# Designs tried in a protein design run: designed miniproteins, single chains. Part 31

Each design is a single chain, and the fold is of that chain. pLDDT is the mean over its residues in the fold that is shown.

## One batch from the design tools (miniprotein)

Design m1065
Fold by ESMFold2-Fast:
Parts: C-alpha cells; sequence; structure tokens
Structure m1065 (fold): chain A 87 residues (1-87)
C-alpha cells in the first residue's frame, strides 16, 4: 500500500514535469486530465494494477506524440517497477 503510493506519486511527478514543459495547450490539457484521474485512483484504494497500467499507457502515448521521450521512458520505468513489486 505505502510502496504503491510512492510509485503513483513518482508517476504523477513525471506527468507534472511534462505539463510544465509542454507549450501545446491540447497536450497540456490531456496530461492534466490523466494526472487528475491518477490522483483519483490513488485516493480510492484497492485499485487493480491494470487500471494504473491503462492510464500510464495513455500518458506515454501523449508524451511520445509531444516529443517528450525522456518523460515517456521514465514513466514506463516506474510502471515496470510497480508491476515487479506486485508480482
Amino acid sequence: SEEVRKFIEEMIKIIEEAIKKTEDPEFKKKLEEIRERMKELSRSGNVPFEEYEKLVEEAVEILEKAGMKDEAEKLREVMKKMKDFLA
């Protein structure tokens, strides 16, 4: 539970950094929506890993389209660590 929260907080931080760096209002809005959805999932507790995985894949697609490869890679790495922890 506490370790899962740390992974979610790290993923939110990466998305927030991407929001600050993007100049495209459409990408900014989409990333902000994903950030809010991720925060909602973290508050509900007992959320299946698959729900976070779907949200991360959506974020990665947006980041890649925005040319933010470093942020996309960091997000994938945190998701993999969370998946390995839950295995």
Scores: mean pLDDT 83

Design m1066
Fold by ESMFold2-Fast:
Structure m1066 (fold): chain A 120 residues (1-120)
Amino acid sequence: AELFRKAAEYAQKASDYARKGIEAMEKGDNEKAVEYMRKASEYAQKAADLARQAIPHATPEARRLAEMAVDFAELGSQYARKGAEAAEKGDNEKAVEYFRLASQYFEMAAGAAREAAEVD
């Protein structure tokens, strides 16, 4: 349960940094947006690693939710990277779209990890 709870906390931090990245893009600060998205990806990776560590000792229901949390965190990280690349190229419209997708997937990862903690 504690590892899933910590995974949820890190996934939430990833989502919070993704939102800061969107705000930076809206202000035209592409460099800060890229920095926030890299931090979001780092926290998402920490969330995925913690969820994976808990899987071998989890109940079948908690394991399924943890696997979903890992998948969502990895998808969010992929969109965060695509968004950072778009921001570096000055494609602000695509960067914001990718950052919104990243934030959504990180929120889904946090939710799945929280549910895994509750049923474990």
Scores: mean pLDDT 87

Design m1067
Fold by ESMFold2-Fast:
Structure m1067 (fold): chain A 75 residues (1-75)
Amino acid sequence: FLDEVRKALLDFAESAAHEARKLAEQTGDEEIKRLADSVEEAIKRYKENPDDEKALQEALRAGMEALLAVVEKKR
């Protein structure tokens, strides 16, 4: 169960990073670029230490922040 949840959460964070990066590349928005960088760094830290639940939580927090910013910028 926990491994399935961790995979789903990591997939969410990766999707968030992809959407933020895509928007940053299309618009040149420095805030969105910074958020994309933050999610990608958090994902990298978690992949280097997969047993680090705190690193996964940081990736999720950064991903959610990035997606909320993407939604606001697309309005």
Scores: mean pLDDT 80

Design m1068
Fold by ESMFold2-Fast:
Structure m1068 (fold): chain A 113 residues (1-113)
Amino acid sequence: MKTLEEMLAEIDKMTPLEAIDLFISYLEEAKRRVEAGEPVDVEGLRTLAQKVIEKLKEAGFPEDLILEYSREIAEALSRLEQAVKNGDREGALQALDELISIAKKIKEEVEKL
């Protein structure tokens, strides 16, 4: 399994589509970990999300969509962090499903580039 540090280094070399696919895969793995009662690296997810958004900005993704998706990701990550702190497994799964949904919407927009 690649470390978060190795994944962050790889994103700099990826296309926007490859970067969003990596983020979706990482979110799906985080969801599996929550279902298994294993800890989730919320700060790692936040760092990865920031790196993906920066990659999209560099690729010329529309500024209004960057602002909108950045807000939605930040809100969903905040809900995930609160759910994890409270031991709310169902809330954590819901927040991860929200993040996966947002990432898939970004992927649909990236595929049009």
Scores: mean pLDDT 83

Design m1069
Fold by ESMFold2-Fast:
Structure m1069 (fold): chain A 90 residues (1-90)
Amino acid sequence: MKKVAPIIVEGELGKEVAEIVRERMFYEAEQGADVILLVLTSSSISKEGRELLEETKRELEERGVEVIIRRAKSVEEARELAREIAEELA
C-alpha cells in the first residue's frame, strides 16, 4: 500500500505559487509520502512555474518519490479526484 499526499493548486501557476507548491511537495516527501498527487485547476502555467515543477519532480523522483500530475476544472473536482485516487492507492 502506498502513502499518497494530494496537493491541490488553484489558479494560474506562476513562479510564486510554484515555489509554495515545491515547498509543500518536499514537506510531504519528508513526512514519508510514496506518491505526491499534484492536481492543477488552471490551464495556465508560466515558464518559471513549469521549470520549477520539472526540477522538483526530478529531485523527488531521484529520492524514490513518485510524482503524479492531474488536471481538474475546479477545486471541488480536484478534491474528489484526489480522494478517489488516494483511496485506490491505499
Scores: mean pLDDT 82

Design m1070
Fold by ESMFold2-Fast:
Structure m1070 (fold): chain A 100 residues (1-100)
Amino acid sequence: SHMEEEIRKLIREANEAIEKGDFDKLLEVISKLVDYARRGDLLALTYILSLFSKLDKETQEKVLELVREKDPRLAEILEAAYNGDGERYQALLDEFAAES
């Protein structure tokens, strides 16, 4: 689908931004992926989580702040991942998937 193509493009842009150390571009791309996840796109959420796990703790905190401003519920999933709370992380992810 056109949405799936856009999400794949955003993932390529995010990985390139990480490689270049372009944190402003990374935050812009993650913001767009959050907009898709807010619409119930599980693929977009899965990619946000994958990107987030590759980041250092300082960058993860900046991403958490951005996501919290856009969608506090999505931020709870990322916060559970950040804190290593696997039980809460899985429960919140399952809830999101059930609503998608």
Scores: mean pLDDT 84

Design m1071
Fold by ESMFold2-Fast:
Structure m1071 (fold): chain A 86 residues (1-86)
Amino acid sequence: SLEELLKRAEELAEKYKESDPVVANAARLLAEAVRGIIEGNMSKLEIEILIGMAEIALGVSKLIGNPATEELGELIDELKKRVAEL
């Protein structure tokens, strides 16, 4: 569900806020995108921009070798599937 996806994004942001600010910020962007979908107050383009910014952060995370890379990638993939249905 979107509510579970939001919870996962918020938990990932909280988990990595001190140890991995890049992943934490990407997770916050994904949480914002999910909230925008739930509330209906964000355009598809705005949601796609937030996801794109998170994908850039995923690329940076992969270069650094952060353990959060897999979790961030899974959240991005799931949200992209939801956006394709909008």
Scores: mean pLDDT 82

Design m1072
Fold by ESMFold2-Fast:
Order: sequence, then structure tokens, then C-alpha cells
Structure m1072 (fold): chain A 91 residues (1-91)
Amino acid sequence: MLTEEEKKLLEELTRMWREGAPLEELVRKAVEAVEKGFEIGLQALVRLAAEKHGVDNPEVVELARRLQEALENKDKEKIEEIAEEIVELLE
């Protein structure tokens, strides 16, 4: 089950999405949440990219794999690079 903080983050990201907030702001919010220990925001955005482009899209599959690796390694530079790729994929 999601924690109360993870639920609040997803609700905030969903609100921003419904209000037409810039995609860069959604991704930025998700990246800031990772620094606090919450991976769910970036994972939700990768899932949204999979819904747009297809779950079997090689670019989406590779992005999801790279995100998981970067999160496991706490590699801030790779997380930021992947965040930029999520923005491009969702445009």
C-alpha cells in the first residue's frame, strides 16, 4: 500500500496534470520527491509514457530500466538525465 506522503504526492501531480501545468514542472516535482525518498512520482510518469507510446516501446522499456538502476544507485546525475528524457517522451 502507498504511504500517506506517496498518496499526497500522486494527488498533487494528478492535480497539476488536470490543471494543465507544464510537463517540466510535473517532472521537477517528481525529481524533488526522490531526494526525500519517494520514487513513486517518476515511476508514475514513466507509466504515463508507456500509456502514450505503448508498454512494449523499446525507448520506454529502456527508460524504465535505466530509471530503476539510477534510483537503486541513488545516482542524482542519471536521475536528472532520465527526468529530461521523460519530458521529451511525454511531449
Scores: mean pLDDT 78

Design m1073
Fold by ESMFold2-Fast:
Structure m1073 (fold): chain A 73 residues (1-73)
Amino acid sequence: HMEELRKRIEDLNKKIEEYKKKAQEYVSKLGDAYREMIRHADDPERVAELSRKAQEYQDKLNEYIKKIEELKK
């Protein structure tokens, strides 16, 4: 049924947009963390904290990218 197929496409596009927004949030957070690591390169404790946060943000970014790729199949 054409109407049901159209609704499925709309639902998929909505999910893709939601995941894109989440991915962009983590890209922004990653960029901020890396910039702060460079800025505080002389503070090993701060760099270690930011590195841990960057790893968490990278993992989340990878999750959302994978979800987007799966929805595009």
Scores: mean pLDDT 81

Design m1074
Fold by ESMFold2-Fast:
Structure m1074 (fold): chain A 88 residues (1-88)
Amino acid sequence: PSARELSAEEQERLRELEERLEELHKEMEEARKNKDYEKYLKIAEEMAELVAERRKLLNPDTPDEELEERKKLGIEERKKEIEIEKKE
């Protein structure tokens, strides 16, 4: 577990990804509170892409197919949460 494989550019990108994910998380919570589920899902899709990019950056051996599957699962989880919330 060392950062030896990461270039300076990759380390900066990792920091940028973490900062973007934190901001998107706040925006997603705001959209949910406002019942703006269309915006919520768009933010969730963007977060899923950033999470996949972060995973590939930290673990380059991760298959692209696994990254795509994880994106889909993340989005599906968010959709299920919204449907439950809408029902109540």
Scores: mean pLDDT 78

Design m1075
Fold by ESMFold2-Fast:
Structure m1075 (fold): chain A 109 residues (1-109)
Amino acid sequence: SAAVDAIVAAARAQMDALFDRVASKLSPEAQELLREAVDEMLAVLDAFVRGEISREEARAELLRIALKVMIEALTDPSLTEEQKELIRELVGEMVLVAAEALDAIEALR
């Protein structure tokens, strides 16, 4: 539906804006890790919209993606503590955006 498409587009735009806000403060490797995470989270939203996964499965996948990024950041010796905290905050905000999109899509069903 047009309403579902608008929710997914808004989530994409919000995640891109969140990434752009911190990208210049991060290494190219950390930027790539976060870009991959955005793509994976958006793929979860797409799978949910298509009815390929349940809302419970979608939430579990979002948490798995977030945990993967946090483990990679925490174990990267090239990152400062400030950069690690920025990554944690960004990933947390991205998960909230994706979760709100899931809730909004479900409310339209």
Scores: mean pLDDT 86

Design m1076
Fold by ESMFold2-Fast:
Structure m1076 (fold): chain A 65 residues (1-65)
Amino acid sequence: SSMMKQAEEAGKWLEEKTGGKVEVRVEDGKVTIYLLENSEEAKKLAVSVAVGLRILGLEAEIHEL
């Protein structure tokens, strides 16, 4: 679906922009963003993406590992 594609593209962008400090999984209409490293920049970008996805009507969560 168009919404799923937008979520996948946003996830790839976030992973690339953070240099792999973030991993994004999209399953059953739910987006899970994993913070792999303690980085304030990566966390701010992850929050911005999660907020954007929620505005689009997707369920988005952030997990710190």
Scores: mean pLDDT 83

Design m1077
Fold by ESMFold2-Fast:
Structure m1077 (fold): chain A 89 residues (1-89)
Amino acid sequence: SMEKELLEELTEKLKETFTEDIKIYAKEKGIELSEEDIEEVAEETAKYTAELTLKALKEGLSSEEVQTKGAEKFFEALEKAIERQKERE
């Protein structure tokens, strides 16, 4: 369906953006993350944000709510990745 295609396209685009954002953030904060952890955080955040964006479009939710929830998921996923990295060292 067109909706499924849009979800896949949006997820891919957001994943690319979030991958770069995570790299910048980690560098600025002096956080060491593996490329695999960065990809996991980016993918989890992108999928969540893409699904929420499509839901918002259907249900008339505000873009501000999507952005806020997306940011919360980003930092949650990032914190879990940092904890996993510490456990492997």
Scores: mean pLDDT 81

Design m1078
Fold by ESMFold2-Fast:
Formats: structure tokens, C-alpha cells, sequence
Structure m1078 (fold): chain A 58 residues (1-58)
């Protein structure tokens, strides 16, 4: 329970450090490599914290 919340907060900070802008398209695999977060979790974090960015699975 607490572990998921901590991972969520760390993921949000990692995503902000990437400097993603509105309209940007990024690969889930690339975000996972840059942040160290599993791809499935990365996609959920992007939708939650940076919903203006489009995520691709290619």
C-alpha cells in the first residue's frame, strides 16, 4: 500500500525532470528506461500527472 504511493510520487518527479511538453509523444519503453519504472506503471503515471502528453507503445 505505502510502497505504491512512494513509487507514484517518485515517478511524478522523474516525469517532471524529463521536461515533457503538451503535445509531445513518447514511448513507454523509453520512459521506463529513463526513469527506471516498469512500463505498465509509467503509462499510468503519465495519464495521472502529465495527461497532456501522448504515450505510444511502439
Amino acid sequence: RRVLEVLDEEGAEALRSLGLRKGDRVSVAELGERTGIPPAVVEALVRKYVPHVRVSRV
Scores: mean pLDDT 64

Design m1079
Fold by ESMFold2-Fast:
Structure m1079 (fold): chain A 99 residues (1-99)
Amino acid sequence: SMQSRIDSLQDNAISIASRLGPDVTNQVQNIINDINNTTTMDQFNQVLNRVSNFLSQQMDRARQSGDQSRIDDIRQLGRYMGQMLSIRYQQIQQQQRSR
């Protein structure tokens, strides 16, 4: 089911975030909650921009530190978050077509 796919992606994202520390874990959890609570395309675009800015800032910090493990974890986190956003986009589009 779509819910099982989302739940798996959320668990994987939180698992990666936990390796990056409690502040990153809390930010990722808040972003996941925002993605799940998004019901309109305007809200979706706001969350998409927030995710993009968050990942960009985390990647810049990791590159400045030279921590390759952190860089790899942020790339993987970005892939999981991108997949969650893709699923949510499809759900919003389907809901709009049903009305």
Scores: mean pLDDT 86

Design m1080
Fold by ESMFold2-Fast:
Structure m1080 (fold): chain A 90 residues (1-90)
Amino acid sequence: APVSKEEVEELAKKMEELAKKYNVPKEKFVEALRLLGGLTDVLSDEEFYRLVSQFYGEKVAKALLEFYKWVKENKISQATAVAAVKLLEE
């Protein structure tokens, strides 16, 4: 399915909201999403949290888990999530 520009922007806003909520630098949050996002499909929530906490810290791990839970609840595609990460990098 084609990626909606409006959906990508909404997703980018959610990422910024979560970065602020957990006091995580936007750049660090985007980096972690870009490098680790695909692992949510392979790892359990607990395994993902442990891995992200080890490399990026507990706050980033909490922000990423909440983000991917929101993505799943709103049935957002992986392609849309990737496009939103790129939009935030500017």
Scores: mean pLDDT 73

Design m1081
Fold by ESMFold2-Fast:
Structure m1081 (fold): chain A 63 residues (1-63)
Amino acid sequence: MSTEEAAREAAEAVGDGSPRLAGRVAAAKAIHSGGSPREAAEAAERLGYPVSPREAERAAKLL
């Protein structure tokens, strides 16, 4: 699974009711799939859920 695909699936699972949570979960999944924090942040932003690379890295450690 690509980093962007993992991020999209995670964001869809959370839904639009919590964009902040959707972005963090998407970024965490992107990192878990082998992406860098920067790539994870870019993937989440492309899905409409902006997170910083630092937030992405923190989310991956907590999720």
Scores: mean pLDDT 74

Design m1082
Fold by ESMFold2-Fast:
Structure m1082 (fold): chain A 91 residues (1-91)
Amino acid sequence: EEEARRALEIAIRNAEAAKLFAEWGLYGLAVHALDEAKEAAQRALPVVPEETRKAIEALERAKEYAEQGDGEAAIEAANEAIRALKRALES
């Protein structure tokens, strides 16, 4: 329970960092931060499966867009992931 909450907090922080890196055009750093966010979210998945799964799907889309250099789409997907992670924290 506490471990899952900490994992979701780490996922949110990394997703927010990825959003910032994408805004600055630093797509390699954005991809790395999104991978860290996904790993953290996966640790919370057994405890809060529904919202966490939605967050992981959004993080995967954000990573794909960042790898393509599509900063606007990457930021949009990262915002979607952050919203889902915050809902998971409230569950």
Scores: mean pLDDT 87

Design m1083
Fold by ESMFold2-Fast:
Structure m1083 (fold): chain A 81 residues (1-81)
Amino acid sequence: MPVPKGASFDEVIEHHFKEMDKDGDGVISYEEFREYIKKLTHGGASDEEIEELFKMADKNGDGVISYEEFEAFMRELFGIE
């Protein structure tokens, strides 16, 4: 999805998090993350690549990604302000 020009990093993260958090429960499951990445890449990302990305984002190792973990993960990947 295109990011609006002038959006803050936090707004970008919030947008992506809301798109993945289909149930609105405030966390992202592996299944929600996988489905969202596949949708964004039109199947271009492999299951192995998605699993590795999920493991990098799941810093607590609890099997879900919180908003806080997702923000930290995206900061590390993109290095944006």
Scores: mean pLDDT 71

Design m1084
Fold by ESMFold2-Fast:
Structure m1084 (fold): chain A 63 residues (1-63)
Amino acid sequence: MKPLSPQEQANRWAAAGIVVSSSIYRVEQGEDIEKVIKETKEFMKKLGMSDKEIEEYIKKIKK
């Protein structure tokens, strides 16, 4: 229920962008998409992202 500070929001967006770009690159290099998605979800959970945010980014990787 507490809103994120502007810095926390910026950090979340930066981290998400890096993780999504890295995941897309790994898939382009021929890594298994299911493996990439699992590792990406774990990393995003470690960064403190919500399940809702994670699912939105995973949709971008699957497309």
Scores: mean pLDDT 74

Design m1085
Fold by ESMFold2-Fast:
Structure m1085 (fold): chain A 98 residues (1-98)
Amino acid sequence: KYEELLEKFGEWLRDESKVIPEEDLKLLKKILEAVKNKDVETIGELVGEEAAEELREGYAKLEAELATDPSLREAYEKQLELIDKLLELIEKKLEELK
């Protein structure tokens, strides 16, 4: 579900023909770091309080499921690896804009 979205973001970030504003890269970095850390408070500040409450409930359920389902844990770990790769791409782009 989110894996396809993360892959599309990676393609967009790797497109050398696109000039991505520094502010947009910094915002995307903050969002991805907040998602990786399950930082619902920061997500609420960036995208809204209703979304933050829904994510809080979702994360609580996810933690319970991850404790009992090894296959779901593996899928979640792979998703975190994709987020890490996107963060590396964003950092590289920010360095290039210096």
Scores: mean pLDDT 73

Design m1086
Fold by ESMFold2-Fast:
Structure m1086 (fold): chain A 100 residues (1-100)
Amino acid sequence: MKELIEELIEKARELLKNVDTMTKEQLYNAIDELLKLAEELREKAKGGSPRIQEKLDYIIDILKEMKEAIKKSTDPKEIQNLAREGLEKVIELLEEILKE
């Protein structure tokens, strides 16, 4: 599980660095990939710490909300800002899980 969390953090950080250079479709697809990895983490967390499960559920909710908002937006700057804010929060929560 630690290795998958570290992979998700690395992918989220790389995406955050490239947000301003990515198309709407590229951002949507990258966030969808992060969501799939987060859902795999959540499945592996079943029967473990309720605190870790709660944080993973919150990460999944953030990623789902980001996908929906990106899909509905036509403003590139709005899309970029939304992705940045959501990714920063996802990274924060994943780092908290690693400290446990």
Scores: mean pLDDT 84

Design m1087
Fold by ESMFold2-Fast:
Structure m1087 (fold): chain A 80 residues (1-80)
Amino acid sequence: SIEELVRRLGLRDDGTEPDEGEPLYVRIYVREEDGTVVEKLLVVLDREGKVIDVAFLPDDRAESVRVAVELGRRVREHLR
């Protein structure tokens, strides 16, 4: 499960802004070392908490948002 993956990688929820009004939502998990974010994992979930897709995010904020939006869009196209 994604919860096991998050635990194994030492990640925690970064307070991701949900894609409000969409049937899917995005959660960002981060790993920090001495207060510095060193890894970010984006997880796409449905309303029931089922994991649909995952991707590692770049450190650049604009690029990470773009990757999150594109991943969410791509996954939505494959659901129904």
Scores: mean pLDDT 61

Design m1088
Fold by ESMFold2-Fast:
Structure m1088 (fold): chain A 84 residues (1-84)
Amino acid sequence: YSEEEIEEFRRRTREIAEKELSALSDEELRALLEELRADVPASPVQARLRELVIEAIEARLAGASPAEAAERLAEGVAALLREL
């Protein structure tokens, strides 16, 4: 991926994650967290993505705003894409 592509993915991820994290209740976030923790990732990249999403949900449950959690997730995704 080019830096331009990575920055586009980062911005898109932040927007989507912020909307989704703001729409979900704490009960729904806990249910999603349990589902993600029970999942068996098919690849190392999927394992890293799963970890980033889990961290974002945990941050929200710990009191982080949707925007703050989404920004952390977006930066993590950007860093992962740079490793590929």
Scores: mean pLDDT 81

Design m1089
Fold by ESMFold2-Fast:
Structure m1089 (fold): chain A 63 residues (1-63)
Amino acid sequence: LVGAIAEAVKDQPKTNSSFLGLKKGERVVVLAVSSDGEWALVEAADGSRGWVSTGSLRVIGKA
């Protein structure tokens, strides 16, 4: 997953400063994954970074 390009499978609102808001179909680069595998630190095309649920992402390629 780290270094992968992933696509959001659903809309995710920004609920706090540590999480990134995403629209369904938005593409991000995976920078890190939590120790339990439930969360990924991602970077959006605009350079913003934050945590998102791994269940909300589909890997589509390699960065």
Scores: mean pLDDT 74

Design m1090
Fold by ESMFold2-Fast:
Structure m1090 (fold): chain A 62 residues (1-62)
Amino acid sequence: GEERGRRAEEAALAGGASREGARRAKDGVTSNDPEKGNLGAAGAGATGGGEAGQRAGEMGVS
């Protein structure tokens, strides 16, 4: 699941998870822990908006 991994990474970064959190979400999805990636993508969104587009403004738009 490259798409899910990439989505989880972006969502984690935008949602407030640091680079490490994004990496973990992507790793979980691409490895054998899709639930971790699913939670990362969905849960990270709830934490800080979680939409990758918002990341373009340093996690909160200017």
Scores: mean pLDDT 52

Design m1091
Fold by ESMFold2-Fast:
Structure m1091 (fold): chain A 76 residues (1-76)
Amino acid sequence: SEIEEARERFLEAAREYYEALKRNAPFDEIRRLLGRVEAAGRALQALMDAAGLSDAQREELYKELEEEVEKIKKEV
């Protein structure tokens, strides 16, 4: 689904961002990667809005997303 594809893009962007932080990448690269995370997050949010998900469904997806980001932070 479009939502699942957007979710995977967001998680990939987040992983690249945290990996860059770990290797102490240049500030300009960190800013660019953060911008990608923010853009991917907005795209995912827009798709969830368009899908007409209930507040409970949105909260569940956001909770799962937060848990996946925390796993990424621990893995990198």
Scores: mean pLDDT 86

Design m1092
Fold by ESMFold2-Fast:
Structure m1092 (fold): chain A 91 residues (1-91)
Amino acid sequence: MDKVVDEIVERMLSDPEYWLERLEELRSLPEEDVEILIRLAKENPDDPYFLLMPVLYRLSQRYSLEEFRELLEDPEALRRAVSEVVAEITA
């Protein structure tokens, strides 16, 4: 669990502008595509590749673009938010 969360956080912090753009694009993702992403994440709970996009989608539902930008400026807060979302998806 911790390794997956750390890898997701590291990816988001490595290119903040890229992930801000992805977050806004995911906000309007069709329900059918969201269901596929969540299913794949549940089947692969230890793989950051399958968790990254579903996590970002969940964050897009909870945070505005400006709130997510602030979250990217606070690595500890970002790690808490990602950890909570990963736990919810893999439950």
Scores: mean pLDDT 83

Design m1093
Fold by ESMFold2-Fast:
Structure m1093 (fold): chain A 70 residues (1-70)
Amino acid sequence: MARHEAIGAAMERLVEALRAGAGPGTVLTAESDGARAVVTLSEDADGHLVATLTVDGEVVLEWSERPLER
């Protein structure tokens, strides 16, 4: 269950970092029982934050900042 726990911990760190004003270039890591989750904050062409979560080199989640939508 290490993968699930690593993802959860990485997501908690992401939420806290975003609340603290973390921006592009931030890299967050979480490990559980040999599984390693990495969240990378980057910036898209419009200046919005993009968060990419990878586990074992596989992209498992991508989040983008979209304050307004139709």
Scores: mean pLDDT 74

Design m1094
Fold by ESMFold2-Fast:
Structure m1094 (fold): chain A 59 residues (1-59)
Amino acid sequence: GLPPDAVFEVEDFDYSDEDSVRIGELVAQAQRAGPLLSGRVTREEAELVTEGGTFRVPL
């Protein structure tokens, strides 16, 4: 689950199966680095900030 202080913003969009896979891989990578602090997902990019670093993928 997300930490209580984490800020997570997701654009309401019908993401493709390919984009959903890429977002899922980014989430898995980010969670391995550390607790999620914030995240933003848009039609163009997904970005996750963790205690271990910032991870981004273009969509």
Scores: mean pLDDT 75

Design m1095
Fold by ESMFold2-Fast:
Structure m1095 (fold): chain A 74 residues (1-74)
Amino acid sequence: SEILKRLDEEGYVVAENEDELRKAIETLKDAGIQAVIVNEKGEVIAQVTPTSDIDEVVEKAREAGFPVRIEKVR
């Protein structure tokens, strides 16, 4: 709910760590929302779709480093 509200109002949500990222991805998948994961440099490191593997997305974010931004796809 709060994650969805921030995405709608600001267009993005920041995940500071793996637990925050997992919670955000689960929320997005449950709501059927598509997003991209962006690192501090503004590089797209992963995509989130309803069929995305959460563990794969989290692994890519772990390799790129936290924090990451979750940006809603338009």
Scores: mean pLDDT 82

Design m1096
Fold by ESMFold2-Fast:
Structure m1096 (fold): chain A 103 residues (1-103)
Amino acid sequence: MMKKQEELLEKTKEELRRLTIKALEAIIRGPEDVGVAELLRYTMRLLLEEALKELTDEELKKELREYYERLEEELEELLRTLEEDPEEAQRLARERIEELKEE
């Protein structure tokens, strides 16, 4: 595989993980910071779209999309949980931050 494309993939994954951690930190702060989490989700989508324009390898594009979709689905579920059970959402967000920091 082309080293430059692999570097772009890894850098984009690292930035997506960093933005996800910031969104999870917003969830931990509570429902009042939902707008911050939503802004970070929007920023993650823009980062994905820009990276996909530069990637030419279809397998690397698929890997990046699948990685993004997993993070996005996790954030969507946690934001939904925050509306129904804020304490549970905050607990789950803390656990997920620890997991992501170990990656």
Scores: mean pLDDT 85

Design m1097
Fold by ESMFold2-Fast:
Structure m1097 (fold): chain A 90 residues (1-90)
Amino acid sequence: SKEFEELAKKNVELAKKYREETGREISDEDLIDALADFLTRMFGLSPEEAREVARRILEEYGEKIRNGELSMAELTAAVRRHLAELEARR
């Protein structure tokens, strides 16, 4: 949906805007917290599952997230892949 696309876009751009406004890199923990909150809201993940998926996405796409370059399609594909891997390990 358009609402989902706009929320995903704003979330991905957060780290770049923070760096531009503060002259500092946003911390990994702050990025994980922001991404986990987004994943809980948009994908209905539990807080624990959202944090683990957020951590894995940051490890895979850290530079794209920090530069505001991670697309909604890449984010959605990464969430689905990491959830499938978590389920396979249970």
Scores: mean pLDDT 71

Design m1098
Fold by ESMFold2-Fast:
Structure m1098 (fold): chain A 71 residues (1-71)
Amino acid sequence: MTPEQEEAARRVAERLGIPFGYAAAAIEHLVAGVPKEDVVRGLVLAGVPEEKAREMVELALEELKRLGIEP
């Protein structure tokens, strides 16, 4: 993960009160081209509440968009 992607993951984690590891996994999967719905499903299976998983993926996409990175 690049330093910019790591910072994006950190900002998402802090905003939602979710552990950094979940936000980092979401960013990595989105950058790898995994569809957003599949990333949400993966987070839910890992124990993240569905509402927070959806918010995390949406925030992650906004942070990646700000960095000029295509998901």
Scores: mean pLDDT 81

